# Designed miniproteins, single chains: the designs that were tried, part 60

Each design is a single chain, and the fold is of that chain. pLDDT is the mean over its residues in the fold that is shown.

## One batch from the design tools (miniprotein)

Design m2065
Fold by ESMFold2-Fast:
Structure m2065 (fold): chain A 68 residues (1-68)
Amino acid sequence: MEKKFYIVELAPDTDLEKFKEDVEKLGGKVLSTWTGADGKTYVLVEVPKDKIEELKKLPGVISVREYG
């Protein structure tokens, strides 16, 4: 299955461990996590192209954008 990279913006109270498990259930993985200059939590994920809508619906996800 073709995979793509996305930057996910998470709500500050999001359980990162639970988010990683949810991403893995979509056939993806979390590659990196950081705090932006705006104080928000961002996560670089790799997920199958057909799972983008499911990624957007995960608990704590505010926004998703393609990376690369």
Scores: mean pLDDT 81

Design m2066
Fold by ESMFold2-Fast:
Structure m2066 (fold): chain A 92 residues (1-92)
Amino acid sequence: LPETVLNQAYKAFETAVATGTTQKVDLPDGFTLVIQPLPSEQKVRLRILKDGTVLSEREVSTTITRDDFVTILKEMYAEAKDPVGDLVRAVQ
């Protein structure tokens, strides 16, 4: 992921935590990061979507460091770009 996208994603995370409002970040190759605060749980739900399909999901603490956030986001993006074929078995 480009550094500019990583910086934008972390700012969106900080905004989601501060405001309690879901944030969306455009990622390369048509992927979207959705950052949903879960204020009752002191957590944030991170999802990477493409064409309305959730391809990667994590829950992180609202107190997560920038470095840990970046590590998780890179891992999620790698999963989203190379989804395992087992997802096809969930349909039929």
Scores: mean pLDDT 76

Design m2067
Fold by ESMFold2-Fast:
Structure m2067 (fold): chain A 97 residues (1-97)
Amino acid sequence: EVVELLRKAAELFRKAAEAAKNGDSQTAIEYANEALDYLSRAGDLADFDTQAEITLLIIEAVLGIKDLKQGRYDDAAETFERISERAEKLAERVEAE
């Protein structure tokens, strides 16, 4: 369940990054907000260490959305790509134990 939620968040952040690269800020914000919901749900179910990592990803995602609203599409895309990769790695670590 935590693994599934983290992987769904990773997928949505990847889509947000693609939308941001295309200059589609509205679509990027919608995907990023949906991904944030999945991260929040994963955090509620996760152990303390995993919850701490998820909290950092949430903070970075909020900053990425801020960059989108400021017209910094390349910065936002890079941030969302990084979060997507980190969420996937976190899911792999949770699945291993």
Scores: mean pLDDT 88

Design m2068
Fold by ESMFold2-Fast:
Structure m2068 (fold): chain A 63 residues (1-63)
Amino acid sequence: KVEELLEEAREAIEKKDLGKAMELINKAIEQIRKLEAEGDYKTATEYRKKLQDLMLELNRVQL
């Protein structure tokens, strides 16, 4: 479930486990792409916005 993956990724970022955060983010991207392929564009768009916010947070922590 995409929402679970995004929540777990945020927790991994907070714990400074960047490797786990990246893995969970990649899994979330795969699930979002599946939603788009299935025609669930509204839900996919909402998750893409949350994903972008997480990616920005991850990039700040890496620096």
Scores: mean pLDDT 81

Design m2069
Fold by ESMFold2-Fast:
Structure m2069 (fold): chain A 92 residues (1-92)
Amino acid sequence: MEAGIQAAQLPGSDEVRAVVAGVLDGASEEDLLLTAEAAGIGMMNSPYTGLSPEEFVEEARKLGIPDRLIEAIRRAAERYLKKAEGVITLPK
């Protein structure tokens, strides 16, 4: 059962794993919001994630991450993607 939440499924980002662990461990909502924002930025900036924002939202809900934290991740990802659009051009 633990295998479903291993780093092998998520990118090796400590921020993403910290959000999952924090939800399971009952961390404060404030700490989770900060970690979620960092995870969103890392997810969109990293070529290693492979997940779209929509796919991440679905996976996060399966892990039991609250909608508020998912929105924080999505907003951070969108802001970072818009900023990075002027720096990196991805092939289609």
Scores: mean pLDDT 54

Design m2070
Fold by ESMFold2-Fast:
Structure m2070 (fold): chain A 73 residues (1-73)
Amino acid sequence: TSDQLKQQLDDHLQKAEQAVKNGDSKSAFDHIQQAKDTLDQLSGTLSPDEAKALAQEVKPQIDKLEQDAKKNS
């Protein structure tokens, strides 16, 4: 369900953030990729307006995590 995908997205974002804080770039990139994949799946289940709103909220978080993970590499 969309709610399960939202929970999975939040879980991967949280784990990516924790991995970045721990300097674990490999784990951070793995969770970032899973967050991207989950966001794509979730967007496919939502209306275009809902998908756009979600992307506007989540993509900046993913971009920041990717930048922080690259600095730790």
Scores: mean pLDDT 84

Design m2071
Fold by ESMFold2-Fast:
Structure m2071 (fold): chain A 55 residues (1-55)
Amino acid sequence: SYTITAFGKTVVLKDGETKEVDGIKFTVEGDKIIVEINGHKEVYDVSDIPDNVKK
């Protein structure tokens, strides 16, 4: 399982899982985390999540 903090939201995801919280869509796809909000799509590597997403 992955714990992701992005856009002030914290979500726990399993591999291959998709969750939507407050209009923000989170998807785990292999070693990538895909975050989509208002049509804007960001892709993060799971190994870089603590440095790239916790800003």
Scores: mean pLDDT 69

Design m2072
Fold by ESMFold2-Fast:
Structure m2072 (fold): chain A 88 residues (1-88)
Amino acid sequence: NLEKLLEEKRKKEEEEKRLRELGERQRRVFAEVEAKLPPGNTMKTLEEAREWVERYLELLRELGMDEDVIEALEKVWNETFEEVEKEK
């Protein structure tokens, strides 16, 4: 079905563009986060990791990251925390 293939191609192109834009913004935000937050590798517990991620997301909003990107990152982190909690 040609229409389905064209739709999938558009979604792929949009995702590639989003990842490229995300990479540029991530680089800028990473530099700012490094200046304002202790390194993530200092996290020893799941609770400390959650607190660090909350501060990270708050800084992303403050630094003008797109809300769609912040929501996507928040979803990924929440899914990661759920997986870690399930591992016992």
Scores: mean pLDDT 66

Design m2073
Fold by ESMFold2-Fast:
Structure m2073 (fold): chain A 80 residues (1-80)
Amino acid sequence: MTPAERALTAVVRAALEAGEKYRGKSPQEMAEAVRKAVDQAKAELGAPDIEYKVEATEDGVRVTVTDKATGRTLEIELPL
């Protein structure tokens, strides 16, 4: 696994874990938790090329993670 793939995977995992922990909360609370988890994962990995977008929806949170160096994008949906 390349360093970029490892960073992308770790960021996605952090988002999924935060989403699961905040299941049953408001979409806004889940979105905030996901942003904090992703920011922490990025800082720990030193991954400045990883960009993310977190959007609250009516039934959960959508997270888009992009590796700018490779152009690879992953999208995940976190239900409430």
Scores: mean pLDDT 77

Design m2074
Fold by ESMFold2-Fast:
Structure m2074 (fold): chain A 72 residues (1-72)
Amino acid sequence: MPSLEEQVLAEMERLRAEALALARTRSADEVLGWVFDRLVELQARHPDMSDAAGRALEAELRRLVLEIHELA
């Protein structure tokens, strides 16, 4: 498994945990704005990520967006 894929998934897992904790005290729009800013930063740190890592990141992001909307 590529090391970059593992690093990206670990960063997404941390982002998910922080976003879900924030969703307990903030609006969905506020949490999604925060997630968007974190995602932009993550993409800037990994400009040459593999297609596999990119797809894994996209899948986890879609899952997180759904979870935040379900909590709203």
Scores: mean pLDDT 74

Design m2075
Fold by ESMFold2-Fast:
Structure m2075 (fold): chain A 70 residues (1-70)
Amino acid sequence: SDELVDLANEIVAEIIEEINEEYEGTVSQEEMRKIFKEKVREKAEELLKSPDPVKKKLGELFLEGLESLE
């Protein structure tokens, strides 16, 4: 679904912007990746609480993606 892809891209862009605003030049690349994963997990938990089935599905996919990287 284009809606799911568009929403995923928007959320990832927002997370990257937030991390860059708060941490740019202050932490290592490894720490930036760890912070990114934690932000994605937090956002996934929020999406899973949504009554919107598209948001719930995106939250599920984000959590599955994080597990696949372990």
Scores: mean pLDDT 79

Design m2076
Fold by ESMFold2-Fast:
Structure m2076 (fold): chain A 68 residues (1-68)
Amino acid sequence: SLVEEFRRRAEEILAEADRLGVSPETLKRIRLVMEEALRAVEAGKLTPQQVDDILEGVRRVLEEERAR
């Protein structure tokens, strides 16, 4: 299901953020975005494309933090 796919991909991103040692503030923001997106997916409000866009957005935040 889209919910299970989202959970798996979100867990992978959060594990990567932990490995990269991002700041507690950045990690908190990522977790908030993931929680909001999960609620929207569970409510049937997001398409697969929108899920991909959200997850890509979070990956870009991690890339920007790594570049600092």
Scores: mean pLDDT 81

Design m2077
Fold by ESMFold2-Fast:
Structure m2077 (fold): chain A 98 residues (1-98)
Amino acid sequence: KEKALEAAKKALEAAEKAIKAAEEGKVEEAAAHLEEAKKALREAAEYVPERRFEIELAIGLAEFQVAWGRVIGEPAEGLIKAAEVLKEAAEKLIKELE
């Protein structure tokens, strides 16, 4: 539980940094923080494998938002929406582990 909670908190922090960077138009920095959030959520899933399916669904939805943002010519908006998905997944996991 403790290691999963630590990983989930790292994912939340990375997702919040991704949102802030994307809002500032720092697309490359936002993308880097989004990758950190995905990695931290997958690390949490190793300690709570019963949550792995929900975590991978959230990551897949986030990746869809990034791709869609690029298609419509709004990459920063796609990154914000992707990071919000990962933030919500991290917050839910933290609540379930506390």
Scores: mean pLDDT 87

Design m2078
Fold by ESMFold2-Fast:
Order: C-alpha cells, then sequence, then structure tokens
Structure m2078 (fold): chain A 94 residues (1-94)
C-alpha cells in the first residue's frame, strides 16, 4: 500500500510536469492503461456535481472492476487509492 501510494504521487508529479501517459508508464514501470484509468478517475472527480453524484460512483466502481480484471495487483492498488481519494474529495466539495 505505501509503495502504491508513493507511485500514485509520482504519477501526478510527472503529469503536472507535462509528461505523456506513455512516458509516465515507461518511467515508473506501470502499464499505460493504469495511467489512462487514473486520468479517467481525475476527470470524473473534476466534473462531478450534486446532480450526477450517483452516476459518478457507478463509473468509479466500473473503473475498479476493469482494473481488477486487466491490471497487475500492484497497479490495482494504485487505482484503488486514487478512487478512494477521489470519492473523499468529491464528498468534501459537494
Amino acid sequence: MEEAEELLLKIYDLKANGKSQAEIAKELGVSKRTISLLEEIDEIMLNTTKENYEETLKKIEKILEEARKNLKPREVEIIEIAAKRAKEAIELRL
């Protein structure tokens, strides 16, 4: 969990510095799909309103299901931490 959290923070740092999904994936040894799913979670978080909150929760659940089916266990942990943080941020904002 600690290693996955550190990787998540490093992904966001590299993204803030303008690196592409492919560059981040290569540098950190994670799949491009992991970065893509994180980007989907971030976009959902930014676009969530009181009116679409239920839809948002369902979308996050689908992303978690997709990660668990298609990603390595370590990458799944990264997505799970990101999803938890996104849910907490949405609830504080709404």
Scores: mean pLDDT 81

Design m2079
Fold by ESMFold2-Fast:
Structure m2079 (fold): chain A 71 residues (1-71)
Amino acid sequence: SERERALAYGRELAAQSRDLYLLVPAAKTVRGSLEATPADLERLPEELKAWLARNGVTGPALLALEGAYEA
């Protein structure tokens, strides 16, 4: 599932960067949106970006998480 894939990808990124705890909130945002309508899913990237910004997650980890969600 998308939520499992996003979390697994986050764990893999954290293994490389040691930022697992920062990636978990992003994965939760993706999970929360899995039950949303198609219109809500179109805004998920905005919500994900806002969530990551609030938690100070930037750089390669952000780009990789966006890729995991889009995949």
Scores: mean pLDDT 47

Design m2080
Fold by ESMFold2-Fast:
Structure m2080 (fold): chain A 61 residues (1-61)
Amino acid sequence: SRSQQVAQLVGRVIRAVGHELDGDLDAAVADYEEALALAESLFGPEDPTAIHLRARIEKLR
């Protein structure tokens, strides 16, 4: 369901933030990229959530 997909998106973002705080930027980027794919599927590629996740990924590269 959409609610389960939103929960998955939130969980992946939380995991990505955890990796970022631990200094594991490669793992953080991978989790943000999975979160981005979910956000684009749920809300579209031009949604503010998807735009924010793309900007975060680019800053960590």
Scores: mean pLDDT 85

Design m2081
Fold by ESMFold2-Fast:
Structure m2081 (fold): chain A 114 residues (1-114)
Amino acid sequence: MEELRKRFEELIETVPLSPELREALLEAVEKVAKENPEVPLETILLAAGILLQVLMTKMKSKKITVEDLLSVKHEDIEEYIEENLDLSEEEKKLLIELAKKILDEAKKYIEKRK
């Protein structure tokens, strides 16, 4: 968990996230990793990176906001992976499911904090 946290924080250092989104995404990534202990850390981080790229496409200002996260649909993740990644069908399905889980957990975190 500490290694995942450190590597995710390094991954997001160049991504203009609001403080609330940084906290929500970090919590979501840690939860998904804990609930999927058989999945390699690198795969969880790749799925998180994909979600970050999708969030960048939704950015309306100089920072990615809570509203941008809430605007992301599961279909946006599926489309991004199919268009941008040259991977096997099984690898694509795994990354889609992990990225969707991270998105859903981040949204839950935000809703609980309102």
Scores: mean pLDDT 82

Design m2082
Fold by ESMFold2-Fast:
Structure m2082 (fold): chain A 80 residues (1-80)
Amino acid sequence: MSDIDEGVQAIADAVQNTVDSTATKQDYLNAGQIYLQQAQESTDPEKQVRYLEQAAANYEKAGDLKAAQEALDQARKIRE
């Protein structure tokens, strides 16, 4: 029912927002660095691209737009 679905969605959004707000910038930077390292250690181009995209997403959440862009540029070069 729409009223119940709207209530459940509002609670889910509030919980997700709380979780996201408790993650520190450093947590996202650390996650980005871990994914970047996994990309460099992978020999599979598809896995390298996925790890680089995950690194970029975490750097973007950390506010490090330069590191995010550099990871995306590396993923683009592998896909070419």
Scores: mean pLDDT 71

Design m2083
Fold by ESMFold2-Fast:
Structure m2083 (fold): chain A 82 residues (1-82)
Amino acid sequence: MEEEELEKLVEKAAKEAPEALKEFEEMRANGETTEEIPEELKEIFEGAKIYLEGLEKGDKELIEEGYKKILEGAKKLAEKRK
C-alpha cells in the first residue's frame, strides 16, 4: 500500500463518513432504523470528525489522531467481517 494513496482514501472517507453518520443518527432519532452502529464503525466516524477538525484548525496532532483512528477502526472492522 502506498502512503499517498492511503492519505487520499482517508481524506475521502473523512469527508463522506461525517455525512453518513449524521444521516444514520437522524434516521435513528426519527425511528427509521433500530440498528446499532458497530463499535469499529463508530471509531471510523469519530476519527473522521477529529481529522476534519484538525484540518479546519490546522492542528497536526488532531489530523494524525483522526487518521490513526480511521485506520484502526477500518482494520478492526475488516478483521471482524472475515
Scores: mean pLDDT 69

Design m2084
Fold by ESMFold2-Fast:
Structure m2084 (fold): chain A 98 residues (1-98)
Amino acid sequence: MMESDEEALQTLAEHSDAWVIVRAKSPDGKEYILLGLVSEVRGETVVQLFKGEVRDGRWGEMVLIREEPGDLDTLRELIEKYIKENGLTVLEERVVER
């Protein structure tokens, strides 16, 4: 069974300093969530990008697709690159900073 959007967000929110959520549509008509996290560990900032399919308005399994050192700007660049490389259309973007 798929994890609920609220439960996923709560779990990730406990670990991240900022996150970016993008809802996007692929050329084949499937909707996806791209979830980016920014976390500071011992003064080093790390970014992680996850992807999940949206079914009936719910987030599917989130798969880690990229992880590297960087900040919120690095994360936004990774998301933009992924969108371009996969021909995705952005439907909604939300940025949350703590």
Scores: mean pLDDT 74

Design m2085
Fold by ESMFold2-Fast:
Structure m2085 (fold): chain A 95 residues (1-95)
Amino acid sequence: SEAEERSRRLLELIEELKKKNEELVKLAEEVKSERLEEIKKYAEETKKEVEKLLLNPPKPAPGESVEEALERIEAELRAKIEEVEKLIEELKKEK
C-alpha cells in the first residue's frame, strides 16, 4: 500500500516536471529569450534524467533503505520542479 502510494506520487511528480519543462521551452521561444539555446539544453538534460529514472529504478545507496531512497528521489524531483518554475518566472521578467 505505502509502496504503491509512493510510486504513484513519483509518477505524478515526473508528469508535472515534464509539463513544466515543456512550458519553460515554449515561454523561452515566445519571449525570444537570449537564453533559448541554454534552456533547450537544460530541458533536454532534464528529459534524459527522467527517462533514465524510469528505465533504471534507483537502488538504495549503502546504508539506505528502499523507503529512504524513494524519499530522496521524491525530494530531488520536487527540487527540480521548483528550479524549472523559477526559470519560468525569470523569463516572464525578461524585457
Scores: mean pLDDT 77

Design m2086
Fold by ESMFold2-Fast:
Structure m2086 (fold): chain A 73 residues (1-73)
Amino acid sequence: KEKELEEKLKKEKEEQQKQKELVEQVLNALRDPSTLPEVLKQITDILAPYEDNPEEAAQALADYLREQIARGS
């Protein structure tokens, strides 16, 4: 259904926006990592190999956050 596809695209775009904001926060912390040492270090270590590929970095961050949510629940 066209409406179902539109709904998926809209939801995916909203997820992308959230991931982008999180990636920006982590990238800023790479320049000033004095705020959240342990958790932020793990996130930056995950993102570091993908710094040249924002899309891949966002995917890696999403996977990490998914695991944290699953473990925290």
Scores: mean pLDDT 64

Design m2087
Fold by ESMFold2-Fast:
Structure m2087 (fold): chain A 107 residues (1-107)
Amino acid sequence: SVEEAYNEVKKIVDELIKFLDEAAEKYPQFKEDFQLARDLLESSRKAFDEAVKKLTPEEQKELIKEFVDGLIAFLERLRERYAGKHPELAQKLDELIEKFKEVKEKI
């Protein structure tokens, strides 16, 4: 259902925020980048949550798909930035990308 997909997206976003917070502590050389990513993600999540509440179920389904596509694109860019020097970060980002792709298939 749309509600189940929305709740699952929110859960994965919470996991992503936690990952960014942990990465900022483990990689102090990238701390500012991870904190900026976290702040942008939090702002995007708030805007998305406000928008979803004003839409029909059909429009909500499409907005959730668009939001998930945007998150996947963001994570793919972040992955490429770190893949060469920190493959362990790329692996964790790949896990989050796959979770978003799985949710998108259920919408």
Scores: mean pLDDT 84

Design m2088
Fold by ESMFold2-Fast:
Structure m2088 (fold): chain A 69 residues (1-69)
Amino acid sequence: SEREALIRELGRVVSRLQEDPRVSQELRQEISLQVSQLVDDLSSGKVSLEQVREFIRQLEELLEEIRRE
């Protein structure tokens, strides 16, 4: 399903952030909390699949910004 595919994609992006030595421990913790909240909100119907896709896009942009620093 699209939901399962998006959750897997979210997990892959989070894994890349967790593996990147340029990402601070504080930022890793903040992202982890945001991801947990997003998954919970998706399960309770408070967010749409489009909002999950947008969040994934924002995390990809964050990785690019860290690369520039």
Scores: mean pLDDT 81

Design m2089
Fold by ESMFold2-Fast:
Structure m2089 (fold): chain A 90 residues (1-90)
Amino acid sequence: MERLELLLREAEPAREELEKLGIKPPDEKYKEALEYAKEAVRYAISPESEENEKKGREYLEKAVELLKDVSAEERGLIFTEAAIEVVEEL
């Protein structure tokens, strides 16, 4: 549970700050990138294994590639939303 508590603790403050700035996720590719980001988080919080780490990285790379045309801040918002949604579903 320590990884889940850390992710939630870090993600919630970031989400609040982004909401205050009025930053919205990009319309283009948002849903697909969010789904890959959620898979990356699910593997990251799974029991530690080389396979889970490798798959987590592969999904993270797919999300980053879809979001290459968006700002780092908007990308951060998508990963923050993914982390919150995955942790809340556990």
Scores: mean pLDDT 67

Design m2090
Fold by ESMFold2-Fast:
Structure m2090 (fold): chain A 99 residues (1-99)
Amino acid sequence: SPLEQAREQAQKLLAAQTLEEAQRSLLEMEDIILDLVNKGDIDTAAEALNILNDAVRQWARRLEAEGRVRWATLALFRMLAVESDARVEARKRGLPVIK
């Protein structure tokens, strides 16, 4: 299911040792979320965004604790970009607001 795929990518993000690995997982989660929005499955898209948000915030906290402040900042910006892209696509399609 899309939510199982999102959870798998969240686990890969949390296990990521490099920014490249983390960005790959973020891109996969973005694709899952946008596909759900394109299908009109807004409730599942909202749940997938919550999975993304929780995973990125946990990863960013670990990076900050390691002194990798720039990586933490980039991770949070990417998360916000994915959330923004999903909300913009939902709006373009006349779908309900993603919570």
Scores: mean pLDDT 82

Design m2091
Fold by ESMFold2-Fast:
Structure m2091 (fold): chain A 65 residues (1-65)
Amino acid sequence: MLIDADEVVRILREKLKLSDEKVAAVRAELAKYGRFLTEEQVREALRAAGLSDETIDRVLELLGV
């Protein structure tokens, strides 16, 4: 299943309450893969943006993955 990068950004902003600056950093990493990503590509992008594995797992849970 492909994950919409805009939905990842929405969860980070609305559910995790990240700052606009941190959301922008994550968006830049997601953009390296394009609009639609695999689960593994989302994990790599979020890890590259400095999120912990626990936080990454929470994001994927909220995406229904």
Scores: mean pLDDT 83

Design m2092
Fold by ESMFold2-Fast:
Structure m2092 (fold): chain A 86 residues (1-86)
Amino acid sequence: MELTEQEKEAIELSGVIERNRPALLTVDPATAQEVSDLVTQAGQLWESDPEKALELLRRAAELAERAAAAHPLTAEQQAQVAARLA
């Protein structure tokens, strides 16, 4: 019944995904699409099964972070991402 805690976790995970999305679109668009698909599925499950929705969001965030770590940005790409987030 503590929807606030689950909602807060979902917001934090979504923030991680959104922060990494510009970088992934630049270096690994296939993984960016997979992450987007997981987020969409989580949204569809949110009302019926919030636990499964959170599991999908956790997987999406982990995948985004792992892919970003595997493909480090050049100084120029880092500057582009920072400019888009500013």
Scores: mean pLDDT 75

Design m2093
Fold by ESMFold2-Fast:
Structure m2093 (fold): chain A 99 residues (1-99)
Amino acid sequence: EELYEKLYEALKELAEKLEEAIKEKDREKVLEYAKKMLETYAKIRGVPEEELERGLAFLEELYEEGASVEELALALQGLLMGLPEEEIRRLLAQRREQE
């Protein structure tokens, strides 16, 4: 496995790219960078491959359902915090009602 310092640097770069993609309203880039951030975070935390694949599949599912760039970013944040998919979906539904 790589040195953790390099992985944290990669997360910072990906976070900057994700923020720019959100400003551009580029859903495809937001999904791409969110998936890369989740993969990098999984390496840092030693997350099992099966859990990582479930998280990646969840992000893809939200994208196919028409989730906004902000919703994709919130889903990533929830996954990085270790929230279950059900709780993330609840938070997204609540925010949709407030917009």
Scores: mean pLDDT 82

Design m2094
Fold by ESMFold2-Fast:
Structure m2094 (fold): chain A 70 residues (1-70)
Amino acid sequence: ALEEIKKLIDEALSSDPYKAVALIGEAVTLAIKNGLQSEAAELFRKAAEKSVNPVTKGSLLGAAEVLEEE
């Protein structure tokens, strides 16, 4: 589960913003389903620091915030 989440995040970082948003959504769903909210939130924040696209970066930060509220 955590490996799959990390794979989706890595794929999102190398994708266009439209595809990245969809992949980030899938990663969030997997994190919630598997009780990995804290671990996934950390991965999203680290990924956001590496993102150069503002839309992708915003989506990654938003995902971390959502998981921190769960």
Scores: mean pLDDT 80

Design m2095
Fold by ESMFold2-Fast:
Structure m2095 (fold): chain A 108 residues (1-108)
Amino acid sequence: MSLLRAQAFVAEQITRAMRTGDVEGALAEGEAHIARLLAEGRLSEAEAAELRAALRAGMDAVRRLLAGVPVAELVAEAEALAAQGRDLEAAAIYHAIAEAGRAAEVEA
């Protein structure tokens, strides 16, 4: 239960960072939430480390997308991480790419 909720919270922080440009605030809030769950015994140290890695990978992807880095470079990085079994980090990068696509839509 706690791990799935923590994964959802990380995804929400990536969404917030992409929509607001407040990457530093979203990263800090994500890190604080993971640290709290670890302190409460709701995550193992291994689960907390994996979630922190995913949060940081997602936030780095948001920064790079906002800086105009091509999506293809981030896809290649996510595929390499998935090949290494680093599935949460890969998923965080893909989530950032999906949110960037939504933010880039101009309907006006």
Scores: mean pLDDT 83

Design m2096
Fold by ESMFold2-Fast:
Structure m2096 (fold): chain A 78 residues (1-78)
Amino acid sequence: EFLERLRKLVEAGAPLEDIAKALAAQYVLTGTVDLSGLPRPLTLEEAQKLVEHFKKYLPKVTPENAKKIIDELEKKYL
């Protein structure tokens, strides 16, 4: 279900910064990062930007706020 949610955010045009936030929230909730929800392989430049945003955002995510982050992103794009 998280994979379908990620795919919908990408299809709705969410920028890499917000995709990174969704992945950081998923990682805090599940202990894993799954990119199979992406509709296509990332370019090297896109992958680097995604990793940079993920690393920058990850310390700000807690188990308590992770679900709220995902819900707010879905509200914004879906």
Scores: mean pLDDT 76

Design m2097
Fold by ESMFold2-Fast:
Structure m2097 (fold): chain A 73 residues (1-73)
Amino acid sequence: DITLTPEVQALLEEYARLEEEVKRLGAPLELLRAAGEKVREITLATTADPASIAALLEALNRALREIIAEVKA
């Protein structure tokens, strides 16, 4: 198992909250699919170092915040 740093744990918790918000808002299927592809990238990179995982999670969370902003506009 990969040892999660506090930073990675916080980013995973943020991801879970943002994903629930996106689903609750009924975002367009294309935007949800794009987010899912980024989750797959992170999953495939789980053998990478924690800093690389954190960077990928930050990018994913930024994308989810953009989706939420787009839906709320």
Scores: mean pLDDT 70

Design m2098
Fold by ESMFold2-Fast:
Structure m2098 (fold): chain A 86 residues (1-86)
Amino acid sequence: SVMAKLEEEARRLQEEVRENLEKSLETDDFDKVVEEQRQKIETFLKYAKYLITQVSGADKERLEALMEELKRVFEESLERAEEKLE
């Protein structure tokens, strides 16, 4: 239940990051949007790190994988957006 909700939230954050960074390229608010998305991701990651202390085995590995994937998606999305601004 908790794991399923975290997986759903991580997926929503990934899609939100991709969409909002792409849309911000058409505006003067790119840096602000990047900061807002970074803060949302950091909030999720702090909560996930807390939960890792309460889970073990497969659930811990799954949470670690979710955190890693969310970080990767943010970094790759940011790099792609920055390339379009150059």
Scores: mean pLDDT 82

